# Designed miniproteins, single chains: the designs that were tried, part 45

Each design is a single chain, and the fold is of that chain. pLDDT is the mean over its residues in the fold that is shown.

## One batch from the design tools (miniprotein)

Design m1538
Fold by ESMFold2-Fast:
Structure m1538 (fold): chain A 94 residues (1-94)
Amino acid sequence: MRFLVTVRVTLAPGATLEQVVAAVTRAVAEAAAATGVEVLGVHVEATGPDTVLVTVYVEAPDEEAARAFAERLRELLAADPVVAAAEATLEPLP
């Protein structure tokens, strides 16, 4: 089943977009490995001076696996010193 995972990231003071992109790349790979989810695509977009929208397209065996991936990704990003806050949403794709 296909899902859209959207993570809104608030940058820590002094963090750069380049640092956030690197953090996202590592977090997505780690979350995918932990949950068995296949990542089909990743898009990172600056939505403000201190906000970034991360969009991840995933193939998962079920909604439970997709939700576990979204939560693990959020946790990994929230733990990164370049991230002040991270909020994840999950949406099934047709």
Scores: mean pLDDT 86

Design m1539
Fold by ESMFold2-Fast:
Structure m1539 (fold): chain A 95 residues (1-95)
Amino acid sequence: SRRLELLRRARELVDEAIALIQQLSQSGQGSKDVRDKAIDLLSEAARLAEEAGDEDAARLLRQAVDALKRGDLASALRHAQQAKARIEETLEELE
């Protein structure tokens, strides 16, 4: 279904963003390009989750974006991981 396809794509983008946030946590906040990429990925994932009707996942992804913009990598990682778990739960219910 369209909803399943949107959520699978959102999960892929969140996985990429989580890896980039973890990289930033290890190498420091000097990598603005990596942060901007993570923000773009999470913002697109939020749009896809919202289109799929997963408002909780979309909200968590927007909170992760806001945390990245503030340089709060720990909160960004937590919210992104919570959003991923929510998307995976919804996918299990649809499959």
Scores: mean pLDDT 88

Design m1540
Fold by ESMFold2-Fast:
Structure m1540 (fold): chain A 64 residues (1-64)
Amino acid sequence: SSKQQKVQELLKEAQELIDQLKNTSNVTEQVGLKIRLIGISIELDKIGAHDESQKIIDELRKLV
């Protein structure tokens, strides 16, 4: 698959996880969602999508 398609799929997953994080008050769920979002940002960096990776990290920083 193209790198562009994978970037789009990872960004869609990240948005769904961010929406879940905003809607949960459960600390254990929040930690799990944050770990998964960090994992997505690392995967984006590995495929050269550095700006997209940074956007996820910036959104996570706003939610702390």
Scores: mean pLDDT 85

Design m1541
Fold by ESMFold2-Fast:
Structure m1541 (fold): chain A 88 residues (1-88)
Amino acid sequence: MKQVLIIGPKAYEKVIPNVYKVLDSLSKEKLEEAKEEGVKAIIVDKLQPESEIESAKELAEEFGLEFYEIPSGEEGIEKAKEIVEKLN
């Protein structure tokens, strides 16, 4: 089951397997849908706007989901893959 939601560039959908969805921004409605589908964690790319990172962190805490920040580029992609594998 896909248990990770990523906030970052949509290109991550092509390079990180077993992700529920990649979004450029998070809303409460989108997170409610994700939680119903079994999502347990949110990953945010550090190059996202600070307002999007803070919003995602607040929503993750409200909904009882794990929250992770990743660096951009190849190191971030590898870290995201490790997080996804641990939760599946």
Scores: mean pLDDT 82

Design m1542
Fold by ESMFold2-Fast:
Structure m1542 (fold): chain A 78 residues (1-78)
Amino acid sequence: VAAELEEIVAALRPAAEEAYRRGEPLPPEVRAALVAQAEVAREEGVEVDEARLEELRPGADEEFRERVVALIREYLAA
């Protein structure tokens, strides 16, 4: 689970950096991963920027978001 999360981060980081360099919006998978992390953080009682979270939702890959949430929850339950 931890290795899978690290692999996802390693795969998404270049895409996020490329979008930033090109002045393009964040890819749907990057948006999905950020939303997933914020949702789990909120469930654990960590403060999240709700306005920023809502800005990320409209372009997020919903299936990928659900997968990342499940992986984070599994990691925390272990």
Scores: mean pLDDT 76

Design m1543
Fold by ESMFold2-Fast:
Structure m1543 (fold): chain A 94 residues (1-94)
Amino acid sequence: SIEDIIFNTAFETLLRETDFSEEEAEELARRLVNYYEAFKTGLRASDSKSMTLGLVRLAIDVLTIDLVARGLVSREEAERLREALEKALTEALS
């Protein structure tokens, strides 16, 4: 499923690009999927590739903002993570 692709890609990217533990990376990847599903449902979004990528970008933005707000990453680290997640998920969903 699209949700499985988002989860697996985000999980691998988080493990590669951050110092988060496997457990923390899994939790954050699951949170990213939950944000995506919430936006898809709330906006009644189509299954088009363009819409899916737009919703994934929104989910990434919310995740990275939350990580900064909780003091878990710096703003600079969050921007690097945002770029890495956007690149990986765009490639995986192409």
Scores: mean pLDDT 88

Design m1544
Fold by ESMFold2-Fast:
Structure m1544 (fold): chain A 80 residues (1-80)
Amino acid sequence: MIELTEEQKEQMLKDLEELIKEIEEEIKKLEEQIEAGKATPAQLEALKKLKELLEFYKELIEKLKKGVEEVLELLKKLKK
């Protein structure tokens, strides 16, 4: 299994899209808490980090959609 199968590419894309969805939901919760005037400094820092992670994973999905070689690099990162 030298090459990524279409099934493996679809699974990676789904995993990344699910991760993005989870990050977006967490951002929404933190933003709602901040708007309610109950935010702590730790929550503000967490919001900043989550937004940075969201942008990072969105860039990874863009690269995944644009080429097979990018998909292989993403697979290596996800497998750690």
Scores: mean pLDDT 72

Design m1545
Fold by ESMFold2-Fast:
Structure m1545 (fold): chain A 83 residues (1-83)
Amino acid sequence: SMEARELIERAEELNRRAEEALRRGDYRTAREYAVEGKRAAMEAIRAAAEAGDLELLLRAIGQAIRSIGLSFEAALKLGEKSD
């Protein structure tokens, strides 16, 4: 569906921004982008599942996993930088 594709593209962009922020050492911004990317990916999973689009569903799941990993990495780095 168009909704699922748009949400996947949003998740992909947010995950790219999170990776860029991580590379800059901006761990708070990286976490915020990763959390928003996860939200977009979770909505994309729902939309793809409702549409019965297996390819979009798998792509959305992949982005959700990526968002979770980026959020976890940013959170660990924030723990190192809070002091």
Scores: mean pLDDT 87

Design m1546
Fold by ESMFold2-Fast:
Structure m1546 (fold): chain A 94 residues (1-94)
Amino acid sequence: RPSLEELLRRLREAADRALEAHPDDEGVRALAERIYALIENFERLSLEEAAAGLLEAIRLAEAIVARHPDNEVAAEVLALTRELLEAVLLELEA
């Protein structure tokens, strides 16, 4: 399983590729901006705040995949965001 740092790096790279592929898609831009804000503020967020932000990013990514089911970059962003959420939820262990 990749580290939290590796997942954040891969997620940023995937968001960059999604914007390059669909620069005029408002939903893709909103998703990328949410991901960039999450990554830049990750160390300053509580784990609960990080989980909430990741859940919103997943919701946005699922909407994009539903509109563009053949979009492999949007699917990659969704998969990486889900992996990062799983890692964050494990850190919230009681």
Scores: mean pLDDT 78

Design m1547
Fold by ESMFold2-Fast:
Structure m1547 (fold): chain A 86 residues (1-86)
Amino acid sequence: MVQQPLSEEEREALEEAARLAREGAELKDTDGDKASQLYEEAARIAERLGYYLAAARLLQEASKASTDPEKAARLLAKAHELARRA
């Protein structure tokens, strides 16, 4: 597939990822599972754009916020995989 890096589209997607991560940070103390979901969504956007290190860091935050140990372990494993691609 031919990919052209459209700076405006990429910027808008990164701004959306930043918004989701900010909402996740605000919910960490009140709703950890919702915070985890928001960080996971932000990480998915970063991964789609090829920002593997940023996606890995967001998945680490999602893992820490999750109250489900199986989900936390899965998110952390994916974070390590993405960090290796960066």
Scores: mean pLDDT 81

Design m1548
Fold by ESMFold2-Fast:
Structure m1548 (fold): chain A 90 residues (1-90)
Amino acid sequence: SKAEETMAKLEELKKEFEELARQAKEAIEKGDWEAFEEYMKKMEEIGQEISDLWYENLDLLSEEQKKKAIELIEEIRELILEVEEAADKA
């Protein structure tokens, strides 16, 4: 179903986001600010895609799927804050 496809895509995008966040933190540790900016840009693009999928498909999702998607979005926001905090401490 469209709801199942949406949830699968959100999970895929979350994994991509987590990998980019890991690479961004590694770039900070190495002092590679050019790579850091590139990873942050890619994370912004994925974040926008997640937001678009959420808003476009909200009415199609079950209550259980909505809860899972909200948890996923919250985890992504926490990852952004962790990356920003790591950059600020560098």
Scores: mean pLDDT 88

Design m1549
Fold by ESMFold2-Fast:
Structure m1549 (fold): chain A 66 residues (1-66)
Amino acid sequence: MKIGAGGAGDVYAIAIQRGEEFEVRFFDTREAARAEFQRLIDRYGPESLSEEASKIAQEAAKKAAA
């Protein structure tokens, strides 16, 4: 499982890989996004951190903020 987080403006996002697909979840606060991200890392382990997923989350947040 691969997990990443990103933000742009007032939009924050977490990307989660499920098999071959990425699911993106949006948050209106950095704190809410960070809390969920930490819960996922605690559950699946720090090896679940992915720069690819983080880039996907960042791009999704930028598009949502525009």
Scores: mean pLDDT 81

Design m1550
Fold by ESMFold2-Fast:
Structure m1550 (fold): chain A 66 residues (1-66)
Amino acid sequence: SAEREELVRMIAGAMALLEEEKELRAKGAPSVAPEVLRERYLRVGEEVAVTRPDLVEEARALLEAA
């Protein structure tokens, strides 16, 4: 469904944001996203990962295919 596809894209976006933040921290580079906005995206991703691990696997496959 369109809602499932949107959730998968949202989770993929949160996962990509987590990887970007991890890379920025490792490089010591300043983050371009506001801290509050980053925390909100990370929290949403974590909540969905706990309730819908199947969507997390779909999102991981989508990111690996990109």
Scores: mean pLDDT 69

Design m1551
Fold by ESMFold2-Fast:
Structure m1551 (fold): chain A 95 residues (1-95)
Amino acid sequence: SRKELLARMRESLESFIESLEKGDKEKSKEDIEEMSESIREYGMEIGKETGVSQDDVDKGVDTVRQMLIKLLDDGKTDQLIDVLRRISQTLDEML
């Protein structure tokens, strides 16, 4: 269900925030992959009803994934955590 997919996205997002706060670069990279996969699953589910193609979902997810990796590599960790926490709150309110 959409609720289960949103819950999985929230859980992966919380894991990513935790690894960033701990300064665990290896875990942070792993969490980016897990979060990207959860976003892909949600995007594909929404795409079934909105007509967004799987290719468009994949391109969107890859763009976000690359952006997150760049922010992590550039050391913009505090800004990234703040944004992710706001997103996590929004996802929680949607559940």
Scores: mean pLDDT 81

Design m1552
Fold by ESMFold2-Fast:
Structure m1552 (fold): chain A 94 residues (1-94)
Amino acid sequence: SELDELLERIRELEREFYEALEAGDLEKAREILEEMIEVVKEMKKLYPELAPLLDVAIRSLEEARRSEDLEEMERKADLGVAGVEIAYLLYKEK
């Protein structure tokens, strides 16, 4: 499923994001968040019925990307990824 492939891409980017944070590479962490946002936008384009949930996820990831605080960046990124996972589960239960 294309949705399964996009979710796996989000999970891969989440792993890369935590690796960047562990390395202290905030520039790379923000680049990864930007790529996550683009993947979620692609999900929204292909699955417009998920748009309300994916829009909340996009807002959380955008807040993470703009954050100057590492704990806030992590918290907002976690919320964004959780939102994508919830949207995926709701789609699969249809």
Scores: mean pLDDT 87

Design m1553
Fold by ESMFold2-Fast:
Structure m1553 (fold): chain A 89 residues (1-89)
Amino acid sequence: MAEKSIQEIRKVYEEAKKMPEEKRKLVGDILAGLAGIILGVTRIELRRGIPADRELLEVGLEMARRAKSLKPSPAVEDLIRELERLLEE
């Protein structure tokens, strides 16, 4: 399922690039928020002894990377770094 979700995220990103600046930034904020939720859920599950869902983390990483392209911020860079770190374990 990760591949299909990643392609859908890329399609949203391509459509967002055609939008006015304020709408592009809003889409970036939404993607960053969703990636943050994925990171938060993964951290909760890891604390409960549940293994990380790698496919979900890959989707979250794509969301965070596209969010950076639409609206770069230190918070999004930190989000990308944390998601990459979890995928390397």
Scores: mean pLDDT 85

Design m1554
Fold by ESMFold2-Fast:
Structure m1554 (fold): chain A 62 residues (1-62)
Amino acid sequence: MREELERRIRELMGEVARLTMEVMRFAIDETAGLPVDREERERVVERLNEASAELDALIAEL
């Protein structure tokens, strides 16, 4: 039970970290004056918000 929650939390932490890095990459590219796909950025941000919400809910169940 607890081990299953910990496993899922680790998986989501990895997903959140990857998505956060993608969002930061868009911000860096935009700041550097590089072309940024706004629609892709919105999609990544939306996925990050969803993953973060799920992670927070699971951590609260520990």
Scores: mean pLDDT 82

Design m1555
Fold by ESMFold2-Fast:
Structure m1555 (fold): chain A 92 residues (1-92)
Amino acid sequence: KERLERMIKKLNEIKALLDAGQYDEALEVAIELFNEARADPTVSDEELDLMERVLGLLVEIRLSTDPAEQARLRAEAKEVIDELIKKLKERS
């Protein structure tokens, strides 16, 4: 229960950092969350796959020099984060 609440809190923190344009910080929090999730036997393979997808999108944002592409990738990352939060809430 407390572990799920921490994961959801970190996911919401990543969304807030994305909205603030703090992409390096967002990626750092996402890496920490992914490492914690991989060590947690209660995290499903589907939830891990969604976390890996978030990491991939955050890396693409950092590599992009196009503000329009960064905006598209931010929107996509937030959608994946929302889907992951939904799945985590369904088992809390």
Scores: mean pLDDT 84

Design m1556
Fold by ESMFold2-Fast:
Formats: C-alpha cells, sequence, structure tokens
Structure m1556 (fold): chain A 96 residues (1-96)
C-alpha cells in the first residue's frame, strides 16, 4: 500500500518516537475496530516498529536480525488475537 509506505517514510524522516508510537496505536485501534488483527498484520507492525526504532543505531545485519525477531513475535501475537500485547511490544521497541 503506497499510502502506508509514505507514512512510514515520513515517520522515519521526522525521527519522532512520539509520532511513531501514535501511528502504531492508530493502526492497532483500526484493526481492533475491524474485528481483530491477523498474523500477517502483527508481523508487519512488529517489523515496522523494529525498523523505526533501530534503523540509525544498529548495523544492517543486527537490524535485519531484530526485524526478523520482531516480525516473528508480532506474527505470534497477531495469530493469538493479542492486540494489547502487540501494542505493548511495539511501543516498548520504539521507546527503548
Amino acid sequence: DPSRMLELVNLALEGNKEAAVQWLRAQVAALEERGGITAEEGALLGGAAAWLAYRDSLSPEELLELIREAKARGEALGAAGDTAGLLAYTVALINR
């Protein structure tokens, strides 16, 4: 989705953790209103949070490993329908 990609790029350019957290909260709230989150959506939100949090602080190899870990955890939380746990995990990633 081009609009979603542009939002992520704009958040990255701003370098604003508060804006990134607000964006994640909005995404999770919209998915809850729809009737829940999928495993694939959990994976995408986990990966996005890891990238936004660490793109400037980790090596490319370390960043890719963290993104894989965050995607796997987000996928598991999404598969379980644990939207609150997904939000807590992704917010904690950004605020580290």
Scores: mean pLDDT 77

Design m1557
Fold by ESMFold2-Fast:
Formats: structure tokens, sequence, C-alpha cells
Structure m1557 (fold): chain A 77 residues (1-77)
């Protein structure tokens, strides 16, 4: 499906950037869930994810920026 292709590209980009696999898996599950939500709920959920990512000591600022950019692209599509 188009969704599965977008999610696979998301996985590949984050894996190439060195983002941990457990976080990538969690984000993919999140995006599948978010696809069933209203735009307002998607926005609120994305903001909560961004706050959690910003507090993770295992992520670089560049990795956080990439995750945020890809999530914004996915949810605005």
Amino acid sequence: SPLDRMLERFREALRAAGVPDELIDGLVQFLRYAAELTPEEQRELAESVYRVLAKRPDLTPEQIELVRALLDEFLEA
C-alpha cells in the first residue's frame, strides 16, 4: 500500500541516520495509529512525541531534527 511504502522509506532514512531500531519501530506503530486520527489529534500527538524525543539523551540533535522533519512530512501528506 502507499502507506507501507512511506513507512518503509521512513524506516530506511532513520536507520541510515543511526536512530535506534526500537525507536523506529515505535514511531512506525505511532504513525499507523495516527493515520486513523483527525488532523487536530495528529498534531497534538506529534507535539507530545517531539517533547519525548527532545528529552532522550541517546539521540543527537541532528537525529531529532530528522525524525521531526519526516513525521511532519508524513502527517501533512
Scores: mean pLDDT 81

Design m1558
Fold by ESMFold2-Fast:
Structure m1558 (fold): chain A 94 residues (1-94)
Amino acid sequence: PTFRFRFPSEAEARAMEMAVRMALAALGVKSARFELHGTELTVTAEPPDHQARARARVSRTVGGKTYTAEVELEATAPGEIRVVRAEGGEVEEE
């Protein structure tokens, strides 16, 4: 399946890219294509042959601002990957 994520900034998109990479690896997905164009992330992944759920969270600090992305993915029958949750945002450090 193909997922598209859009963010206000490239930093948020990059944080989500890392979170999705980690979650797909945890699901047992070895074949995935990532396309990042500015603030838009497109992910195409091959579903695993089993049912599983994985969550990944990534925090990235750029220019004194912390960007956190969290994603939860579920591999379902008959061979689908579903985005259960996708959260990403900008938090300014004190």
Scores: mean pLDDT 73

Design m1559
Fold by ESMFold2-Fast:
Formats: structure tokens, sequence, C-alpha cells
Structure m1559 (fold): chain A 107 residues (1-107)
């Protein structure tokens, strides 16, 4: 039978959230920081899920996809800077920049 597009989009969004949680959770030192990170992860899940759904529908431009991912990574980087994890914040900002730059090089 055909692949379930809803199951694919939800699975991709869960994998993304789980990967981000595993990478970032060690930098959340206080209960307040853990709560803020959990809220950012849920927000990122919803935004990423919507992005994948729009991609499947053919309504997502490559530019909008890159802007969405950049914003997610920059919001996590802002959290990491507030938590004192400056090196990891820099790495996420570099990842955000590479996502945008990769599209410009293919034009």
Amino acid sequence: GPIDEKEISESMARIFRGSMRSSLYPYAKTEEEKKELDELLEKAYEVYLKMIEDEIKGTLSAEKRAETLKKIYEEFADFLEKSGADDMAKKLRETAKEIVDKLKKKS
C-alpha cells in the first residue's frame, strides 16, 4: 500500500525532537533551564512537523525550509548561550548558516 504521509511526518518530527533533546539536555543544569529547554523542544517539534507537512503537500519553498530550520537552530543557540554553553551555541549557529549558504551555492 502507499506510505502513510502523516506517519512519516510525525516520525521525522519525533526523531528531530529526540536528537535535539539528547544533544542539548546535558547543558540544562537547573530545573528552570530544563523546563525552558522542554518548551523549546515542543515548539521546535510543532514547527518542524508543519514544515514537513508543507513539504509533502508541495507548498514549502527551499528558501522557507532553510529559514525555518535556521530559526529553530538559532533559538536553541540562544538557550545555550544563556546557559553558559557558548561553544555549543556557536556550533548550532554555524549549522544554521551552512543551511542557508548551501541553498545559495546551488542557485
Scores: mean pLDDT 83

Design m1560
Fold by ESMFold2-Fast:
Formats: C-alpha cells, sequence, structure tokens
Structure m1560 (fold): chain A 111 residues (1-111)
C-alpha cells in the first residue's frame, strides 16, 4: 500500500483526461464520469449505446519505474472488436500523455 507521489497523481490525471478526450474524438463517446482516487483512475463512457469502463492503474516496477496499466470492461452487448478498439485507443492516448520513462501496458478482457 504505497501512496502515489504528487507527480504520479498528475501523470494519472493527464492520462485519464487524454483517454477520455480520445474516446470522445475518435469514437463519439459520451463520457459519463472520470474519477481519480489513489493510484487508480476510472473512466465510464458510452460508445454507440454500449457502456464501457476504462481502468487506469499506476504502479512501480522493481526498479521504481512507473507503469500504467490499462484495462477495459464492457457490457455484454459489446463486441470483442469494440473492446479491442477502446483498449488500443486508450493505450495510444495514455502513451502520448505520460512521461517517456512511464511504461504503458494494456490488458485485454481475455484471460
Amino acid sequence: MAEPSEEERETLRRAAEAVAEALRRELGAEILSVTVSGNTAVIEARVDGVRVTIGLTLTRDAAGRPVLHIAVEADDAASDELVERVLRLAEEAARAAVPADTAVVAHSARD
């Protein structure tokens, strides 16, 4: 249980804002909420009538390097193609918004 630094919290906020903006611009998404708490940001959106939730979690690796994890959850009506498009767009937007030393790792809904 490590509290994120102020710089890490700013990184997380910028990543969340960039992801939300990319979803609005590229997919016409309605952004329902953007919540930042501790080391996690949650974006709730609606894309073509389908609810999607994007989770961003900022951690550190063994060397203390920041790693941003991205996960997407969606309603049963969402196609695998839609989930993959949202995940790819979120990864691209977050990568552009975070410092160059921050790793970005996207997790698909596949086990």
Scores: mean pLDDT 80

Design m1561
Fold by ESMFold2-Fast:
Structure m1561 (fold): chain A 87 residues (1-87)
Amino acid sequence: MSIEEFKEELEKKIEEMKSASGEEIKEKIKELLDKAVEYIKNGDYEKAMLIYDAVLEIIEYLSEKNPELAKELEKYGSEKVEELSES
């Protein structure tokens, strides 16, 4: 998949998540963060960074609508980054 196609797919998922339930958003964000870790391990840092940017956009959106969920997702993202730094 080209970087342009990947960006379009991420934008589509972001918009889909804005209309999803908090539980669905949590599951999708965790899945995206796990995929970002996989991309980093494969040397695809650009795709990993695009995923992190998308996750931050959703967390920012949730900070106004569901601040508790936003904090939970931010913590999960930080834990995944820490895991990569120590491994």
Scores: mean pLDDT 78

Design m1562
Fold by ESMFold2-Fast:
Structure m1562 (fold): chain A 68 residues (1-68)
Amino acid sequence: SAAEEAALAAARTAADQLVAEEPDAPLSSLRQMLTGLVDSLAARRGLSPAARERILAEVLAHVEERRA
């Protein structure tokens, strides 16, 4: 959906900012912070649990690709 696509784009942007601000943070800490961010975003935008899971998976993959 357009809402899910917009939420994914927003989450990726926020993830990029988080990685830039926390370059020395371990991946486990980044994953925990990103999970909270995606949960908050999904709740605010009224996304289904399935959409939240898809966005979280994509954002975590994105962060792994952008690792320092």
Scores: mean pLDDT 81

Design m1563
Fold by ESMFold2-Fast:
Structure m1563 (fold): chain A 67 residues (1-67)
Amino acid sequence: SAAEQKIKELREEYDKRVEELLKKYKELMSDPSLTPEEKLKLTHQLFRDIADIEGEYVEKVSAIRKA
């Protein structure tokens, strides 16, 4: 259905955004000069950023399913 196609496109967008985010943080965290505290802050920020993207995805999918 048209709704299923839109949900599939949103999932592909979500997967791409998460992959780009993981790549970005992997590059940032590869700096050997980073302290354990700085790495922990980056890890916390990564999880917050993923949660934000997931929340947007879930909300958009829910809106399509309710329509």
Scores: mean pLDDT 86

Design m1564
Fold by ESMFold2-Fast:
Structure m1564 (fold): chain A 82 residues (1-82)
Amino acid sequence: MLSPEEIRKKIEEKTGLSIEIFEVDEGHYVIYDKDLDKFSFLYVKDGVITVVASDGTVFRSRDYEEAIDFLVEQIKKIKEKS
């Protein structure tokens, strides 16, 4: 399982944005973009990763890299509209 800090670092490195991550319960993460003032969610249960982007788009994968890449793409789309 990726740590919250590893997830935060990957998103920050790929987006160039200031990212905070909070583990609110086991496998339940709130991802906060400080520059855009937007929240995304990541939920990990039974090897399935569910991503909820700030626009409400939902993605599911068993691959952490695929889930993080999806979230990065959604954040970049929102950044371009800002």
Scores: mean pLDDT 80

Design m1565
Fold by ESMFold2-Fast:
Structure m1565 (fold): chain A 84 residues (1-84)
Amino acid sequence: KKREKVIELLERALDAANRSDSISSGVAAVALAAMITSIRHGEESDEEQIKAAIDLLETLLKVVEDEETREELQKVKEELEKLL
């Protein structure tokens, strides 16, 4: 199920953000948690949900200062792109 895989990948990114002590990673964690909730309860197509998740990760990569969190966000984005 594509939706379950998207949620799994976003939860991985959220876990990385929550392990960081940076404020920018904390902001990323809030945004990721909101996206996961939107995907769980959303009625958008799997493709639209994947594109929205990729767009969010691209935005977060521009603002997150923590290298560990940034590396995990990049990996999750690449795995989401493969689901398209």
Scores: mean pLDDT 83

Design m1566
Fold by ESMFold2-Fast:
Structure m1566 (fold): chain A 88 residues (1-88)
Amino acid sequence: SAAARAREEAERLRLGLAKAKAAVDVKEEAKKEGLKDEEVLKKMKEADERIRKDEELARELAREMAEELRKNENLTPEEEEAIERGLA
């Protein structure tokens, strides 16, 4: 039960990091291309669906988000631990 809960928590944290990275990427694309809010929301939904279906993509995006967060030096000890669990 403890191992199952740890796995579920790690998956949840990984998906959270991956979705955060996708949101950053979509927002940067929107600034470069002048996308409307409706187009941004559509791209975010599409990215969320891809992340949920593609574990390797989720892991890659989670790693990229972790690197960006660590570069910004805005992490609490709790946030750093959550990142490590999500990348496991």
Scores: mean pLDDT 80

Design m1567
Fold by ESMFold2-Fast:
Structure m1567 (fold): chain A 79 residues (1-79)
Amino acid sequence: MSLDELPPEFLERLKRELEASFSAEERAEIASMPPLPQEVEDEIIATLKELAEAGKHRILDVPAELLYPTYHLLQRRYP
């Protein structure tokens, strides 16, 4: 599954909201993370697709444990 299946406006907004919600230290920690396992990347993409299809465009609708991995993925794909 590809991030290209999701609306660009949704992904851009989510990235900005995640970035604004993190401290400088948290953003540095996320940037230093190793590349995500494919299974985790696929889980993030599937979750974001479900949220977009349900009309849930808020950061609060993303599971807390996926917040850091989601920002890491978006930062690498849309720098």
Scores: mean pLDDT 74

Design m1568
Fold by ESMFold2-Fast:
Structure m1568 (fold): chain A 83 residues (1-83)
Amino acid sequence: SRDRINRIIQRSRDQAIRQANRSRRAMGRDVTDTDITMEFINIMSDNGFSQQFLIDFRNRHNSPYTDQDIRDIVNQSRRRSNL
C-alpha cells in the first residue's frame, strides 16, 4: 500500500508540473513553486488524499491556501467523484 501511495504522489506531482506549466504559459507568465503546489494539492485531493494530509502538505510548502480553501477543494473533489 505504501508503494502504491508513493506512486500516486509521484504521478500527481508530474501532473501538477505539467498543468501549472500549461496554465501559466497560456497566461504569458513564469511558473512559480506556489503554482505547482496549488495544482499538486488539487490533484492529490482528486486522488482521495485526506483533508489533514493536504493541510500538512500546505504547511510544509508555504502555500497561500487557507484551511477553508483546503476544505472547499476536498468537498469539490468529493462532488466530482459522486461521493
Scores: mean pLDDT 80

Design m1569
Fold by ESMFold2-Fast:
Structure m1569 (fold): chain A 99 residues (1-99)
Amino acid sequence: SNKDKILEKLNEVVAKLEELAKKLKDITMQFNVLGLAKQYKSEVTTKIENDDYEGVIKLNEKVGQTLLYLSKYANPEVKKLIEDVYKSIQDFTNFVKKL
């Protein structure tokens, strides 16, 4: 079903955010990224349950911009992980736009 595919895309983004957090040595940044992953999963799940796909797209854009900002100050290894999360968010957004 479309709902199952949306949840699969959401879980992929969340898993990559959690992996990114584990690679951060700054404890404050690690907690902030883990908090972002938890909040993102909760907010997107609520939007999906309400058929608020435009809200999912807008939230994905906001999270994507936050990740691009963080990438400016990241080392090359962390920057590649951020780029991988960003790509998954873009793939998720493009999938939702086709519904």
Scores: mean pLDDT 87

Design m1570
Fold by ESMFold2-Fast:
Structure m1570 (fold): chain A 76 residues (1-76)
Amino acid sequence: MTPEEREREAAGIRAAVPGLGKQALESAKTDPQKASNLSVALGILQAAAEFVGDRETAAEAREIMKKVDELLKENE
């Protein structure tokens, strides 16, 4: 990727993570299957953030995924 393409990808990933993360956390309380699917999507975004060098966004996605997993375990 060109540096300009990497910046656009990083911006898109950074914008997507908070919104998707909120949906995953809320879904963990009411729809565990949806929460699980959204957690997979967050994992893809984490890997993409690491690929473009956005360590902060990758860490945010990872922490949200951990919280989703904890909520799913509490609802067993």
Scores: mean pLDDT 79

Design m1571
Fold by ESMFold2-Fast:
Structure m1571 (fold): chain A 89 residues (1-89)
Amino acid sequence: MPSIDEIVEETKKRLEEAKTMSELLDVYFETLGKLQEIRKTLPEEVAKKVLEVIQEGTKKIREAWAANDMEKFKEVVLEMLERIKEIIK
């Protein structure tokens, strides 16, 4: 199972390489899948905090997607990942 650091590094690289909103959505959903697997391995209190960050991030991602704002989409994903990394460590 990848560590949170590996997920952050891989996602940052894929976001930088993404040229379309569709590619950003693919990166986001794959990243969510990895975060859900990590959440299953965490203590309940930590997993709850991670879920709260994902829920807030998903709302902001939906707003960025509706606005077709790729830069904002990338910012939100990165902010979400840094927050989750702080919670897990």
Scores: mean pLDDT 85

